# Designed miniproteins, single chains, continued (5): the designs that were tried, part 27

Each design is a single chain, and the fold is of that chain. pLDDT is the mean over its residues in the fold that is shown.

## One batch from the design tools (miniprotein)

Design m16910
Fold by ESMFold2-Fast:
Structure m16910 (fold): chain A 80 residues (1-80)
Amino acid sequence: SLREKLLAYLSQKSREELEEEVRLIREYVERHRAELSPEQLAGLEAALRRAEEALRAGDLEAAVEALVELLELLRQARLA
């Protein structure tokens, strides 16, 4: 499944690489803000906050799960 492939891909990354991925996704969401519904934007912002908080806590597993959710939400919005 896409989720399994994303989990495998992201689980190989370091904390620094995951922080960079979150930063790039945040920039991407900001660039496409006008294409997102309020509900889609709220979902993406919530997942971004969870990823950022998990990385601050050093919880790489939680950060990976939040990043998978982010990428699934972007795919549903036709942005990924």
Scores: mean pLDDT 84

Design m16911
Fold by ESMFold2-Fast:
Structure m16911 (fold): chain A 64 residues (1-64)
Amino acid sequence: SPQDQALLQNLVDVVRSLKEQGVPLSEIEEVVKRYIDTLRRRGLPQSVIDEIEKALKKEIEKPR
């Protein structure tokens, strides 16, 4: 949905910002885990959560 796409883009932008600020990758991974846990508690479908998790992991793994 447009809302899910906006949420995904916002989370990707947060990860990019943290990487640009020099935040350690381990700390970024912890932040991402907490966001995903929050989305599960809010009742987002697992398919949407899986898509978000995959995109965020790919962004974390990109070279700075």
Scores: mean pLDDT 78

Design m16912
Fold by ESMFold2-Fast:
Structure m16912 (fold): chain A 85 residues (1-85)
Amino acid sequence: MKEELEEQLRAFERDLEGARALLEATPVSDRETLEALLEGLRRGEEELKKLEEEVKDNPELMERLERLRRRLEELRAEVERKLAE
């Protein structure tokens, strides 16, 4: 139960790391990849909202989820900034 939720959060952390690396490697001219990244991050936000309902009674997992949400929001802002160029 708690271990399964921790595994889901770890998987999400790895996905965000991959998204960051892809964003750093993607030039502003590659709008298709940037738009795909933005859509992926939007879906990730919905996944975090679902996980929040599952972890709401566990303060340690909630803190971890809040850190992931902030990282995702930062990544989304960077992708949107890059798309605006």
Scores: mean pLDDT 82

Design m16913
Fold by ESMFold2-Fast:
Structure m16913 (fold): chain A 79 residues (1-79)
Amino acid sequence: MASEEDVLKAFDKLTPEERRAVAEFLYEQAKKLYELGKKRNDKKLIEQAKSLFRTAQLIAEKAGDEELVKKIKEDLEKF
């Protein structure tokens, strides 16, 4: 299994533009998983969604995408 550290290490090799694209992709997937988890009452899926939001936030911060970081933080506060 890939650890969070292994995932972050791989993303460190990306360009800033690629990091922004990855962060946006992860943010969209996290939103979809969170909504699905709520509909299914699936606690594990909700936890996976929260983990993806945190990973997306970290990558967005490394990419300097302040607008995306703000959006992710606002969504995390709603949890």
Scores: mean pLDDT 78

Design m16914
Fold by ESMFold2-Fast:
Structure m16914 (fold): chain A 63 residues (1-63)
Amino acid sequence: SFSKTIEVGSAKVTASADLNSSKVEVSGVTEEDKEDAEKFAKLAQLAADRAQEALRALAEALA
C-alpha cells in the first residue's frame, strides 16, 4: 500500500492506495488555500489511482 501527505499552506492532502481502493483526504482548508487544495486533491487522486493500478499489476505478476 501507498500513503503520502502533502501540506498546501495550512491544508493537508493525503493520498492512499491499496489493492481494493484509492482515496484522497483533505483537511485544514482555509479560504486562502481552498483553490490550491482542490487542485492538489485532483492530482493526488490521479496519483492514487495509478498507484492502485501498479499494486494490482504487481499482485498479478507475483501470483
Scores: mean pLDDT 79

Design m16915
Fold by ESMFold2-Fast:
Structure m16915 (fold): chain A 96 residues (1-96)
Amino acid sequence: MDAEELIARAEELLQSPDLADRLRALELLAQASVLASDEQLPRIEALLRRLAQDPDPRVAAEALYMLAALYYRQGRFEEARRYLELSQQRWAEAEA
């Protein structure tokens, strides 16, 4: 499965209200981010930013962690660190 197919499947899953579908979309976006060309990264970033606003703190935490990794890959280390800290805050919220 190429990055384009993974991104398209993630976009379809994000139309669902189900938590399981949003978690599956995160798995597909993680795979897509490894396979993606630099031209495809903005689409992955946009979908992860949407998931970072998810009301479920586990979904939001995972999306923020993946955004941190994506920014680190792009050499945007200050942003990567900020998103990593936000991810840790959302994980702490999930445990409360």
Scores: mean pLDDT 84

Design m16916
Fold by ESMFold2-Fast:
Structure m16916 (fold): chain A 70 residues (1-70)
Amino acid sequence: RAALLAAQHGYEEAEKLLKEIREAVENGDDQKAMEIAKKGTGKNFKSGEEALKYAEDALKRARDAVERFA
């Protein structure tokens, strides 16, 4: 199903983005976390924490989409 494939792709992209941002924040590199988030989402973030929260929320939305179509 096209909708399920799109949802799974979105989930994989969101999971990858969250992992990269989380690793940057864990390393204390807020600037890198913000740059990763900007490249992945096209949005500017105030801090690495804001970018991390956005990525966590994006993953939750992507997971919910997969569950809706599975």
Scores: mean pLDDT 79

Design m16917
Fold by ESMFold2-Fast:
Structure m16917 (fold): chain A 74 residues (1-74)
Amino acid sequence: MIGEELGKLAEEVSAETAELARKGNAHITADGVPTEEALKLYGEVVRKAREKGERMNELLAQKKAAEAAGLDAG
């Protein structure tokens, strides 16, 4: 279960990063400067990615501890 949750989080982070890259291209001016809208969206995505990253690290630590102790990690 922990491994399945980690897999889903990794998939979500990957998908969100790809979507941000695609959306970012639509909000860049001709001189390569991001618009204010793109900067706000980037800030929100970075904050969410940080929260998910902390959750992934927590789950990874729990999984490693459980495996080292011979317990079922999910």
Scores: mean pLDDT 69

Design m16918
Fold by ESMFold2-Fast:
Structure m16918 (fold): chain A 58 residues (1-58)
Amino acid sequence: MIQLKSESVEQLREEIKRIDKKIEELKKSGSKDPRVQTIIGFLELVRNVLLDFLEAAE
């Protein structure tokens, strides 16, 4: 059973959406730049960690 408050779940979803938006912005700004690719990788990792928390709360 989920023990998370609705607000906490919505906050996690909001952060995931913000990270996804940032990833797309970085891809648009210069997908061929190695620095941009590195940052995208870190943001993807953070997003996946947040998704794992939501799944674990199920």
Scores: mean pLDDT 74

Design m16919
Fold by ESMFold2-Fast:
Structure m16919 (fold): chain A 103 residues (1-103)
Amino acid sequence: GSPLIGDVPQSVLDERDQKMVDRYTEEYGEEAGKLLEQALRHSRQATEALRRGDYETAVKHAEEAREKLEELSELIEDPSRSASVYTSGKLIEIGMRITAEIG
């Protein structure tokens, strides 16, 4: 069966992701850092699912990441743009890998 959908990923963030979360937490508060962390964890799970050929799970985690970035933008005027640029790079990589496997 497919992996669980909608659960917050338990995977460890890489050092760059963690530094971005720490920066947002210090600059914009705990809720902003938490939303960015959740977005980055979902982005990572999307990449891991794609690596396993689980495209349905990859898409759902990518959608969760986008939703968390939209929630972040409601709390903060401009930081979500920086977070979106960072996370969009990962989502573009996922899209390219899906295209390579299917197309």
Scores: mean pLDDT 67

Design m16920
Fold by ESMFold2-Fast:
Structure m16920 (fold): chain A 63 residues (1-63)
Amino acid sequence: MELIEKIQQAIRDGNELEVLELKIESLRDLKAQAEAAGNPDAVRALDEAIKTLEKEIEKLKKS
């Protein structure tokens, strides 16, 4: 199953933790592509998005 399909399935299943983990994986791939393309603004935005989702995962795991 492709990453996008995994995210959509996790959403349908209501698995919030898996959705967040799959989103981080997708954003990390996009960040690597942005770095290769020499787009520092995209890299910064994606890095901030990843950090936000990592914080939400940590919060969920502590609950």
Scores: mean pLDDT 78

Design m16921
Fold by ESMFold2-Fast:
Structure m16921 (fold): chain A 95 residues (1-95)
Amino acid sequence: MSGEEVVRSLTREQALRLAAAIVNYVVEHGVDGEVPAEEFREFVKRYAVEELGLSEEEAEALADLLVKLADPDGDGVISAEEAGEAAVRLVELAA
């Protein structure tokens, strides 16, 4: 299952909650406003399973997509601005 298929299966409320959660995570846990992409990925997987009721396979695909959207250059860190851009794209994909 692709991350885009998982996002399209979300309700608008689920997509908005996830969008807020990823931005809040980076703001609250960031050192100098950045988190490691690995920690962001693990947060997304945990949130997807615990809060959205997704399977582990769906959570993995969603985390892969959101890391690609938030860290397109692959530098291994995600800023609050990059998380915000990923949040906007997530909501657009779920529409």
Scores: mean pLDDT 84

Design m16922
Fold by ESMFold2-Fast:
Structure m16922 (fold): chain A 74 residues (1-74)
Amino acid sequence: MDAELAEQGRELWKNRDVEGMVELAVEMAREAGVEVTPELEEAIRRAMELALTYAEGKELDQEVIDEIEAFLRA
């Protein structure tokens, strides 16, 4: 469920665990039936790094989630 995954993502965000957040996003993509390429994984990683920079330790918000979903649908 998205809410459950969002809670897990917030915990990883608090720990600044970029690789954990990328792994979670990759799992979400696979569950949605999206083939995860190395290029998509790199795009997700860049989005996570950018979000951490802009958020300055803030919790994972809907804007970041929407950005990740956009990558998964592309």
Scores: mean pLDDT 67

Design m16923
Fold by ESMFold2-Fast:
Structure m16923 (fold): chain A 64 residues (1-64)
Amino acid sequence: SEAEKRAEEIYKRAVELFKQGDEGRAEATRLMADEIARAKAESPEFHEAVVKAAQKALDEYVKL
């Protein structure tokens, strides 16, 4: 779906930010929080997709 494609782009941005150290980690956290809030206002489907994307990004961070 379009919601899943948009969420995947958020996931990719968050993962790249996590690779940039402490400042990147802070920016990734802010990005995820902001995008979750925006998605919640837009639709339940997009909200769920973005929450899953944020969780995936955090899972990838612990592997770095």
Scores: mean pLDDT 81

Design m16924
Fold by ESMFold2-Fast:
Formats: structure tokens, C-alpha cells, sequence
Structure m16924 (fold): chain A 74 residues (1-74)
């Protein structure tokens, strides 16, 4: 599913540099627009990018947790 694909891509960010992780998160934006309202998707992407600039591993962990919670809430 698209949810599983996005979650897997977020998990793959652990080994990336901050710059690579930011690029990867931005590339998820169109897929998130397919699953979530635009304002929610944009807010999540901005939050994940901020965290990825500091720690890509924590950004990946946060992103997976948030997206899995959103998926379950549907």
C-alpha cells in the first residue's frame, strides 16, 4: 500500500545525511497529498524536515510513528 511505501522510505532515512534526508522527505510530499489533506501533509513534511536537519534517525522514527498513528485513526 502507499502507506507501507511511505513508512518504508522514512525508515530508510536512518543512514542518510541531513541534506539527503530533507530531499527524501520532500519527495514524499506528492504521496502524502494522496492520503491526507494538503495542510496536514504540508505540516508533517515541514516538521519532519526540521527534525531531519538535526537528526535523520529521529526524523525517521518520528515520521513512522506519526504516519502509523494517522493510518490507524482512519
Amino acid sequence: SLWDEIVERLRSMEGLSPEEAVKEIESLRPSLYSLLPEDVADGLVEGFIWQAKVDPKEAAELGVEVLEALREGQ
Scores: mean pLDDT 84

Design m16925
Fold by ESMFold2-Fast:
Structure m16925 (fold): chain A 99 residues (1-99)
Amino acid sequence: SMHAERARAHLLAGGEALEAKDYEAAERHFREAAEEARKYLEENAEPEKVKKIEEEVERLAEELKEEASREFGIPERLAELAIKAGGLAEAVAKVEGEK
């Protein structure tokens, strides 16, 4: 799927931008990764399943953002975006694997 491939590409680019300390590019790529992952999930999963995935990803981001920010030395907002992008991309891979 084009959306799944774009989600993974942006997630990878976001990680590369983080390593380069280009936080503006990292934020943009993680935001795009999450958006593309959502498009895939909306087209390929039942609405109730998408809702549960979104709730779980939001909960993980809220629980982990402060610790991730401290561990990686990045702004908490960027840590939140990275966690959400990663969680949604993982959900995409799981849904693809069910085919």
Scores: mean pLDDT 88

Design m16926
Fold by ESMFold2-Fast:
Structure m16926 (fold): chain A 95 residues (1-95)
Amino acid sequence: SKLDEIEQIVSDLLVETVNLILEGAPSVLINAMNQAVIGMQKALDYYKDGKIEEAIKILEELLEWLEKQKEQNPEISVTLDSIIEKVERILELLK
């Protein structure tokens, strides 16, 4: 189901974030991953409450923030692109 796919995306990103912490990844990347997980989880909570427009708004704001992080930190752009694609996929599933 759409919900199962969204929950899997959030779970996978959370696991990836923990692995990056254990690998000693740069703090800027760890912070971006944490903010993405928090944003996605908050959006999922709104979606489960039937607040679809609020969920979409949170994900759109997260996308704008991630694009700005990518512009300011080109050295982590590949990982940020992967996160952006996940946020875009969740948005596609919610719309």
Scores: mean pLDDT 87

Design m16927
Fold by ESMFold2-Fast:
Structure m16927 (fold): chain A 90 residues (1-90)
Amino acid sequence: KETSEIIKELVKKALEGAIENVKNGDYDRAIEILQQVIDFLKKNLDKLEDKEGAERVISLLQEAIEAIKNGDYDRAIKLLEEALKIVDEM
């Protein structure tokens, strides 16, 4: 539980940072943060109480990266906001 709560807090802060970077036009930094969060979640999946939620977050972050790469920044922000909501409910 303690480890899962720490993972949740770290992921939330990173996703908030990614959203801010997208809004500021720092797309390369946003992608870097999202890739780091995906890798972190995959590495710590066994330590999370809600594995289904974590897998859904990973999928949303992968879609957000593709949206950023395609110049669809509004979609990327919406996907990241959905991911934040799932993390909060984990």
Scores: mean pLDDT 86

Design m16928
Fold by ESMFold2-Fast:
Structure m16928 (fold): chain A 89 residues (1-89)
Amino acid sequence: APDVSKITISQVAEENLEELTKEVAEKTGLSLEVARKIVEIARTELSGSEFGALPLRVELMKETGLSPQKVTDAINYAMELILEKAAES
């Protein structure tokens, strides 16, 4: 939502990390370990550090062998979930 603060987004993502990780894993078919990294990247991008998220995306691709499209789709899904929960808070 346009009025949701970056602090609220970051806190909601941290407080709901296990639930968000499970939802991303179930949606994408990825492991819980990979899904957790995706949620952390999404939180970083939404909290206003796009430059901090770039190295994390590259490292995830190298570690997992996932395509850029698969990683981008998973991160976008995680971002949508975080924003939805933040809007409900």
Scores: mean pLDDT 77

Design m16929
Fold by ESMFold2-Fast:
Structure m16929 (fold): chain A 79 residues (1-79)
Amino acid sequence: MANEVAEKYMKRLEDASKKGEEQARQTMSEITAELVDNMSQEELKEIHKILEGYIKRKKDSPLAKLLQEMAEYLKSVLP
């Protein structure tokens, strides 16, 4: 399910963020590539919607900027 996938990747980003900004950015790039490689366009649209929800919930977190960059990239590869 898209929600479970998004939750898994969110936790991965949070864990990487605790190690440093460079690690968080590298992990974000890896997650973005995995999503594009493994998800259909319909699934990517669902993930994008879930990411928008996380951005609203994590607005006070350093993750908010990284999540916004992920969301913008995913939107750019969707039709």
Scores: mean pLDDT 76

Design m16930
Fold by ESMFold2-Fast:
Structure m16930 (fold): chain A 60 residues (1-60)
Amino acid sequence: MSPEELVKKGKEYFDKGDFANAFVYFSEALSKGVKPLDRKKIEEILKNFKGIEDAIKVEP
């Protein structure tokens, strides 16, 4: 699977609210050496994911 394909999969899972799978795919894409612009976008999404989880975490 190409880094671009991994980014697409990560975005699909993130959009569906499956942050765990989104994180896995984004992490794999970063490990595979994505382009600098893609790396910045993924890092921004991961920061937002952390903030979203923190805000929604109400008595799991």
Scores: mean pLDDT 71

Design m16931
Fold by ESMFold2-Fast:
Structure m16931 (fold): chain A 82 residues (1-82)
Amino acid sequence: AEAEAAQLVATEAARAAPPEEVVERAVKNRGLSEEEAREALEGLLAGEPLTPKAEEVASEALSLLSEEQREEIRRRAEEILA
C-alpha cells in the first residue's frame, strides 16, 4: 500500500510535469547526468519500480507542479491507502 502510493505519486508527477524541465532540474539539483535523469523519468512513466534516482527525479517533478496538481495526486494516493 505505502510503496504503491509512492509509485503512484512519482508516476503521476512525472506525467504532469514538463519532461525537459524535470531533466534539467535533476541534473542541476541532484547531480545526475542528463542520460540518468532521462532514463529515470522514462522508467517512472513506464511504471517501473522506484529506484533512488527515480525518487530524486520524481521529487523535482513534484516541485514543478502547482499546489492544485500536487493536491490531486495526493488525493489519488490516499485512495490506494484507504
Scores: mean pLDDT 81

Design m16932
Fold by ESMFold2-Fast:
Structure m16932 (fold): chain A 88 residues (1-88)
Amino acid sequence: MLEIEEEVIKELEEKAKKAYEEYADDEEKRKEANRELLLEAIEKMIEKLEPLAKEGNPEAKEIVELLKKLKKLLEEEKLSFAEISELL
């Protein structure tokens, strides 16, 4: 679990950095790009953990539930990366 969490966090940081560099001149586009990248990384983590959650791993169930909530908040409330980090 910890290994998967660290991997996803590093991937999120790398993707956020790339989006920041690409859209440095446009704050709105940077926020949109970061949200898209975060959604992709969250979806990838859910895909890795959901089979474990279905097999009865309680830790995987908790993390998958949290990730699904974060995905919904990103899609509906347009949360920034900083706001998401406060929810974790």
Scores: mean pLDDT 69

Design m16933
Fold by ESMFold2-Fast:
Structure m16933 (fold): chain A 68 residues (1-68)
Amino acid sequence: MSDEEIKEAIIKKIKEVQPSVSDEDAEKVATGLLTGDDSVPITLLLEGRISAEALNAAARLKKELLAK
């Protein structure tokens, strides 16, 4: 699975858990999780732009998709 496919899967998961998240914010979270830059997802969580539930679901999906 390509990094782009993993990113799209994470974005879809965020939108599934929290449909009110903007496409831009969902992409920023997915990119931050995929690159290991946790500062971006944490900042969006603290600003209330993403819920802890959506962020945890995205992080879990990333771990499952990268597990071998």
Scores: mean pLDDT 81

Design m16934
Fold by ESMFold2-Fast:
Structure m16934 (fold): chain A 67 residues (1-67)
Amino acid sequence: REEVRQQLLADIDWLKENLSEIPEEHWDALLETLRGQIKQAEEAGEPDIAARLRELLAALEELRASR
């Protein structure tokens, strides 16, 4: 499942670079999804994935706060 891990990390990086393209109405749903995925990654012992997800969450929260 290393291919899945690499794809997930790449997807997280892509979303972080393209946050401005996400419609505002989807931000709350994405925030909730990210929080759940962070907890799941931490419980699964995947700190690298959890760290990347936390960076994405912080960037999205900052974008939301700029409104």
Scores: mean pLDDT 76

Design m16935
Fold by ESMFold2-Fast:
Structure m16935 (fold): chain A 64 residues (1-64)
Amino acid sequence: SKELEEVKKKIEELEAQADAKVKELMAAIAKYGQDSAEVKALLAEYNKIEKQIAELREEKEKLE
């Protein structure tokens, strides 16, 4: 269905954003340390993206 294809596209876009955030996070850990405010902020952003992916994956399952 059109809705299923739209959900799949959103998941792909968010997965690309998550991959980019992982790279930013690794660089920040190397520069500032794992317990830094900079790393905590990036972790919060990454966790938000992962939560959105999980919610869309649940929606995808309902449409299949």
Scores: mean pLDDT 86

Design m16936
Fold by ESMFold2-Fast:
Structure m16936 (fold): chain A 96 residues (1-96)
Amino acid sequence: PLELDEEGVRASVADFPPELAERLIALKRRLYEAYQRYQAGEISEDEFLAEVVAVLEEYIALLREAGALNPEKKEYYDALVAGLEEERAALRAQLA
């Protein structure tokens, strides 16, 4: 799940607008690199969780853009945003 496989990531975002798929792939790569740095002991758990929160915030913004570009899936993307907002709140509570 945290292994960077660009082809697998592209397959997982096949239902995203193509212009936004590359941005999502970049966010996945950023999260993977943060995880590798955490596993290597280069960053703390709190620093890793803060990066996860930052990636979630950018992913939420990306999903809102996807809903604007693909209105037929807006309800689906809005539901994903709601779930990610809850996940972000839980992670922020853990950091506090």
Scores: mean pLDDT 76

Design m16937
Fold by ESMFold2-Fast:
Structure m16937 (fold): chain A 79 residues (1-79)
Amino acid sequence: DLTEEQLKNLILGRIAALTDDPELIARAEKILSKATVEQLKRIYEELDKIENEAVKNKLTPEQRQAKVKELIDKFEKEL
């Protein structure tokens, strides 16, 4: 089983693979620092969905970044 810190690092790495926007990455780091384990697991599952959609629908880098922004916006509202 992943530790909380390992899960945070894995999520951040996955986000960095979907976007090179330093502002989005910084916002993601802030969310992860405040997120509960339950919220981290939900973020992880939402990233699985985004990655699967990106492959299946051949999403552009801009579309992938937009999906990451939507995810970040969603979880910022919960904090």
Scores: mean pLDDT 84

Design m16938
Fold by ESMFold2-Fast:
Structure m16938 (fold): chain A 70 residues (1-70)
Amino acid sequence: SMEEIAKRLHELIEKLLELSKEKQEEVLKKLKPYMDELTEIEINPEATEEEILKAYEKVVKEMEKLLKEV
């Protein structure tokens, strides 16, 4: 659900903010392609709730992966 994704994203953002500025920038740079895709889907008025949810799940999964690598 979107509520569960929002909770996971909040926890990941808190972890990101505990990192050094240099590590934060590294994570955000690698996350950018996923964030750009999400933004394109969100600004599209024809996008379905399912497409938006799937795009958020991709961002969350990539962020979790990147945070394990720092």
Scores: mean pLDDT 83

Design m16939
Fold by ESMFold2-Fast:
Structure m16939 (fold): chain A 64 residues (1-64)
Amino acid sequence: RRPPLPIVRNVPVDDVDAFLEIQKEELERKGYPKEVIEALEKALTTNDDEKAVEYMKKAIELSK
């Protein structure tokens, strides 16, 4: 029996958490540092607009 192909990411995008996981994996595969990915995730999931702006600034600064 032939071994199955490697599992690729395949998650539903009908909620914010699933969307963020896909986005996070995409950025990681493109070679972005984990710190940038984590900051973007926090910016998108935080309850505070000011915190979101701070995390976005950190992500941009860390990305180059």
Scores: mean pLDDT 64

Design m16940
Fold by ESMFold2-Fast:
Structure m16940 (fold): chain A 64 residues (1-64)
Amino acid sequence: DLSVPTSERVRKFEEAAKAGDLDSAAYWLSHLRGPNKSTVPAELLTQGVITQEQRDYLLSNTTL
């Protein structure tokens, strides 16, 4: 969605992921493009914000 800046979409994803709302997190992640779809969840995993299982869930529930 071009009407919402990429930085705002990343922020919404991070907020939902931190809140444990994986359905909302998956929604926002599906609206990220290119490398951000993989790098942002990987960064949160490295920071300990989400688990590997949660990252795998998010990646499996987003459209390619």
Scores: mean pLDDT 72

Design m16941
Fold by ESMFold2-Fast:
Structure m16941 (fold): chain A 100 residues (1-100)
Amino acid sequence: DLPDLFLERMSPAARLLAGAEAERSLKYKTNIPEDRIKRAERAVELGRQAGPELFDRLVKESEGKNAKELRKTLVELAGVDPKALSDEFRRLLDEAMARL
């Protein structure tokens, strides 16, 4: 599966969360393969494009938070349903795995 196509099929809320997690990973990158760095940079780009102001705020407020806390922050800032977001990620992962 192509990471760009996978990321581009996400909802704006999913892109914001994925991009914010990628930005956090890049801040603490140690022994990360170059291809994974490129994928993380693409996720950041698509997340920022989905909502630049909300993305910057989510990244700032996510400092020191885990994935669960990031999702909570996104819900509080954008009014997104966390269950719908989890269901979307599961569906996209299942679709990607089926196409491998």
Scores: mean pLDDT 67

Design m16942
Fold by ESMFold2-Fast:
Structure m16942 (fold): chain A 74 residues (1-74)
Amino acid sequence: SLEEVKKEVWKLVSEWHERAIAAIQAGDRDALRAVRDEFLKKMDELIEKSSPEAKKFIEETRDRVLAAADALLA
């Protein structure tokens, strides 16, 4: 269901936040890139398994997180 997909997306976003904050606090840009790339991979895998309605939500959430990550890596 869309609700189940939203819970999985929330889990992935929460994991991203925790790991990204740790990488930033450590000053480790390579770790931050790895966290970003792993998040992208997991979100793309979720998109492949999801309904069209869920895909839009996942893509919008993915793109927002990646934009924030890319700003931090600039």
Scores: mean pLDDT 85

Design m16943
Fold by ESMFold2-Fast:
Structure m16943 (fold): chain A 71 residues (1-71)
Amino acid sequence: MDAVKAELERLLAELEEAARAGDLERAYSLGTQIAKKAKEAYEKGLLSEEEVKEIERRVLEALGVAVRVAR
């Protein structure tokens, strides 16, 4: 449980860094990877639906930052 959450937090931090750099390609790649890992963890019972929704919201916010920085 804790290892999966720590891994997702690290990936979210990397996504936030890519977003601040305006690296759209890396940001979208990381966002897709995070979404896939969160879904797999949910299906395994390692994350709640609420935790998955929170992760999805953070990914969308970071992608919005990446688009604004890249412009």
Scores: mean pLDDT 83

Design m16944
Fold by ESMFold2-Fast:
Structure m16944 (fold): chain A 84 residues (1-84)
Amino acid sequence: SLLEKELEALRYLADVLGLSEEEKEELLEDLEYLYKEGFKPDNEEHREKALRIQEVVARAARLAEASEELRQRLEELEKELEAE
């Protein structure tokens, strides 16, 4: 499913950034919560969870500018998500 692929991708990015298991779990729970509830832009809690996820993705993208291996893996993950 798309959710399973997005959770796997987010977990990988969190691993690359060196987040703790507790931080990873919270991040994955935030993504799953937003997926199940449906993102509501007028809800502050939803915005905070979405921004946290977006920050992890942005940090990984910046790290990829300095790492060819990470860049290639991010491109592979994006391709896998698009194929679904």
Scores: mean pLDDT 76

Design m16945
Fold by ESMFold2-Fast:
Structure m16945 (fold): chain A 94 residues (1-94)
Amino acid sequence: MIKFGENFEKAVKLIYEAFKNNEPIKIEIKKISENEYLLTITAGGKEVKVKVEADSLEELEKALKTIYTTTAYLVDQGKSVEEIVKEVKELVEK
């Protein structure tokens, strides 16, 4: 099971703002240890860093795809940022 550290909600909000404003999103993944990664998310001149515990890079990439596609879909549906953060968190922290 994947675990996102502090700033996860800030990261989702940044991705939400980028989709709403049609701005490019850059996501950098740095391996810190065997099961720890640092995500750096950059969009609209803002940066958010999130530590992630995952069993593999593949698990992390799958979670990021879920975050990205779910946020894009819910922005298109006109959902609030608060609802998107809640739904994304529930999907990836199961």
Scores: mean pLDDT 84

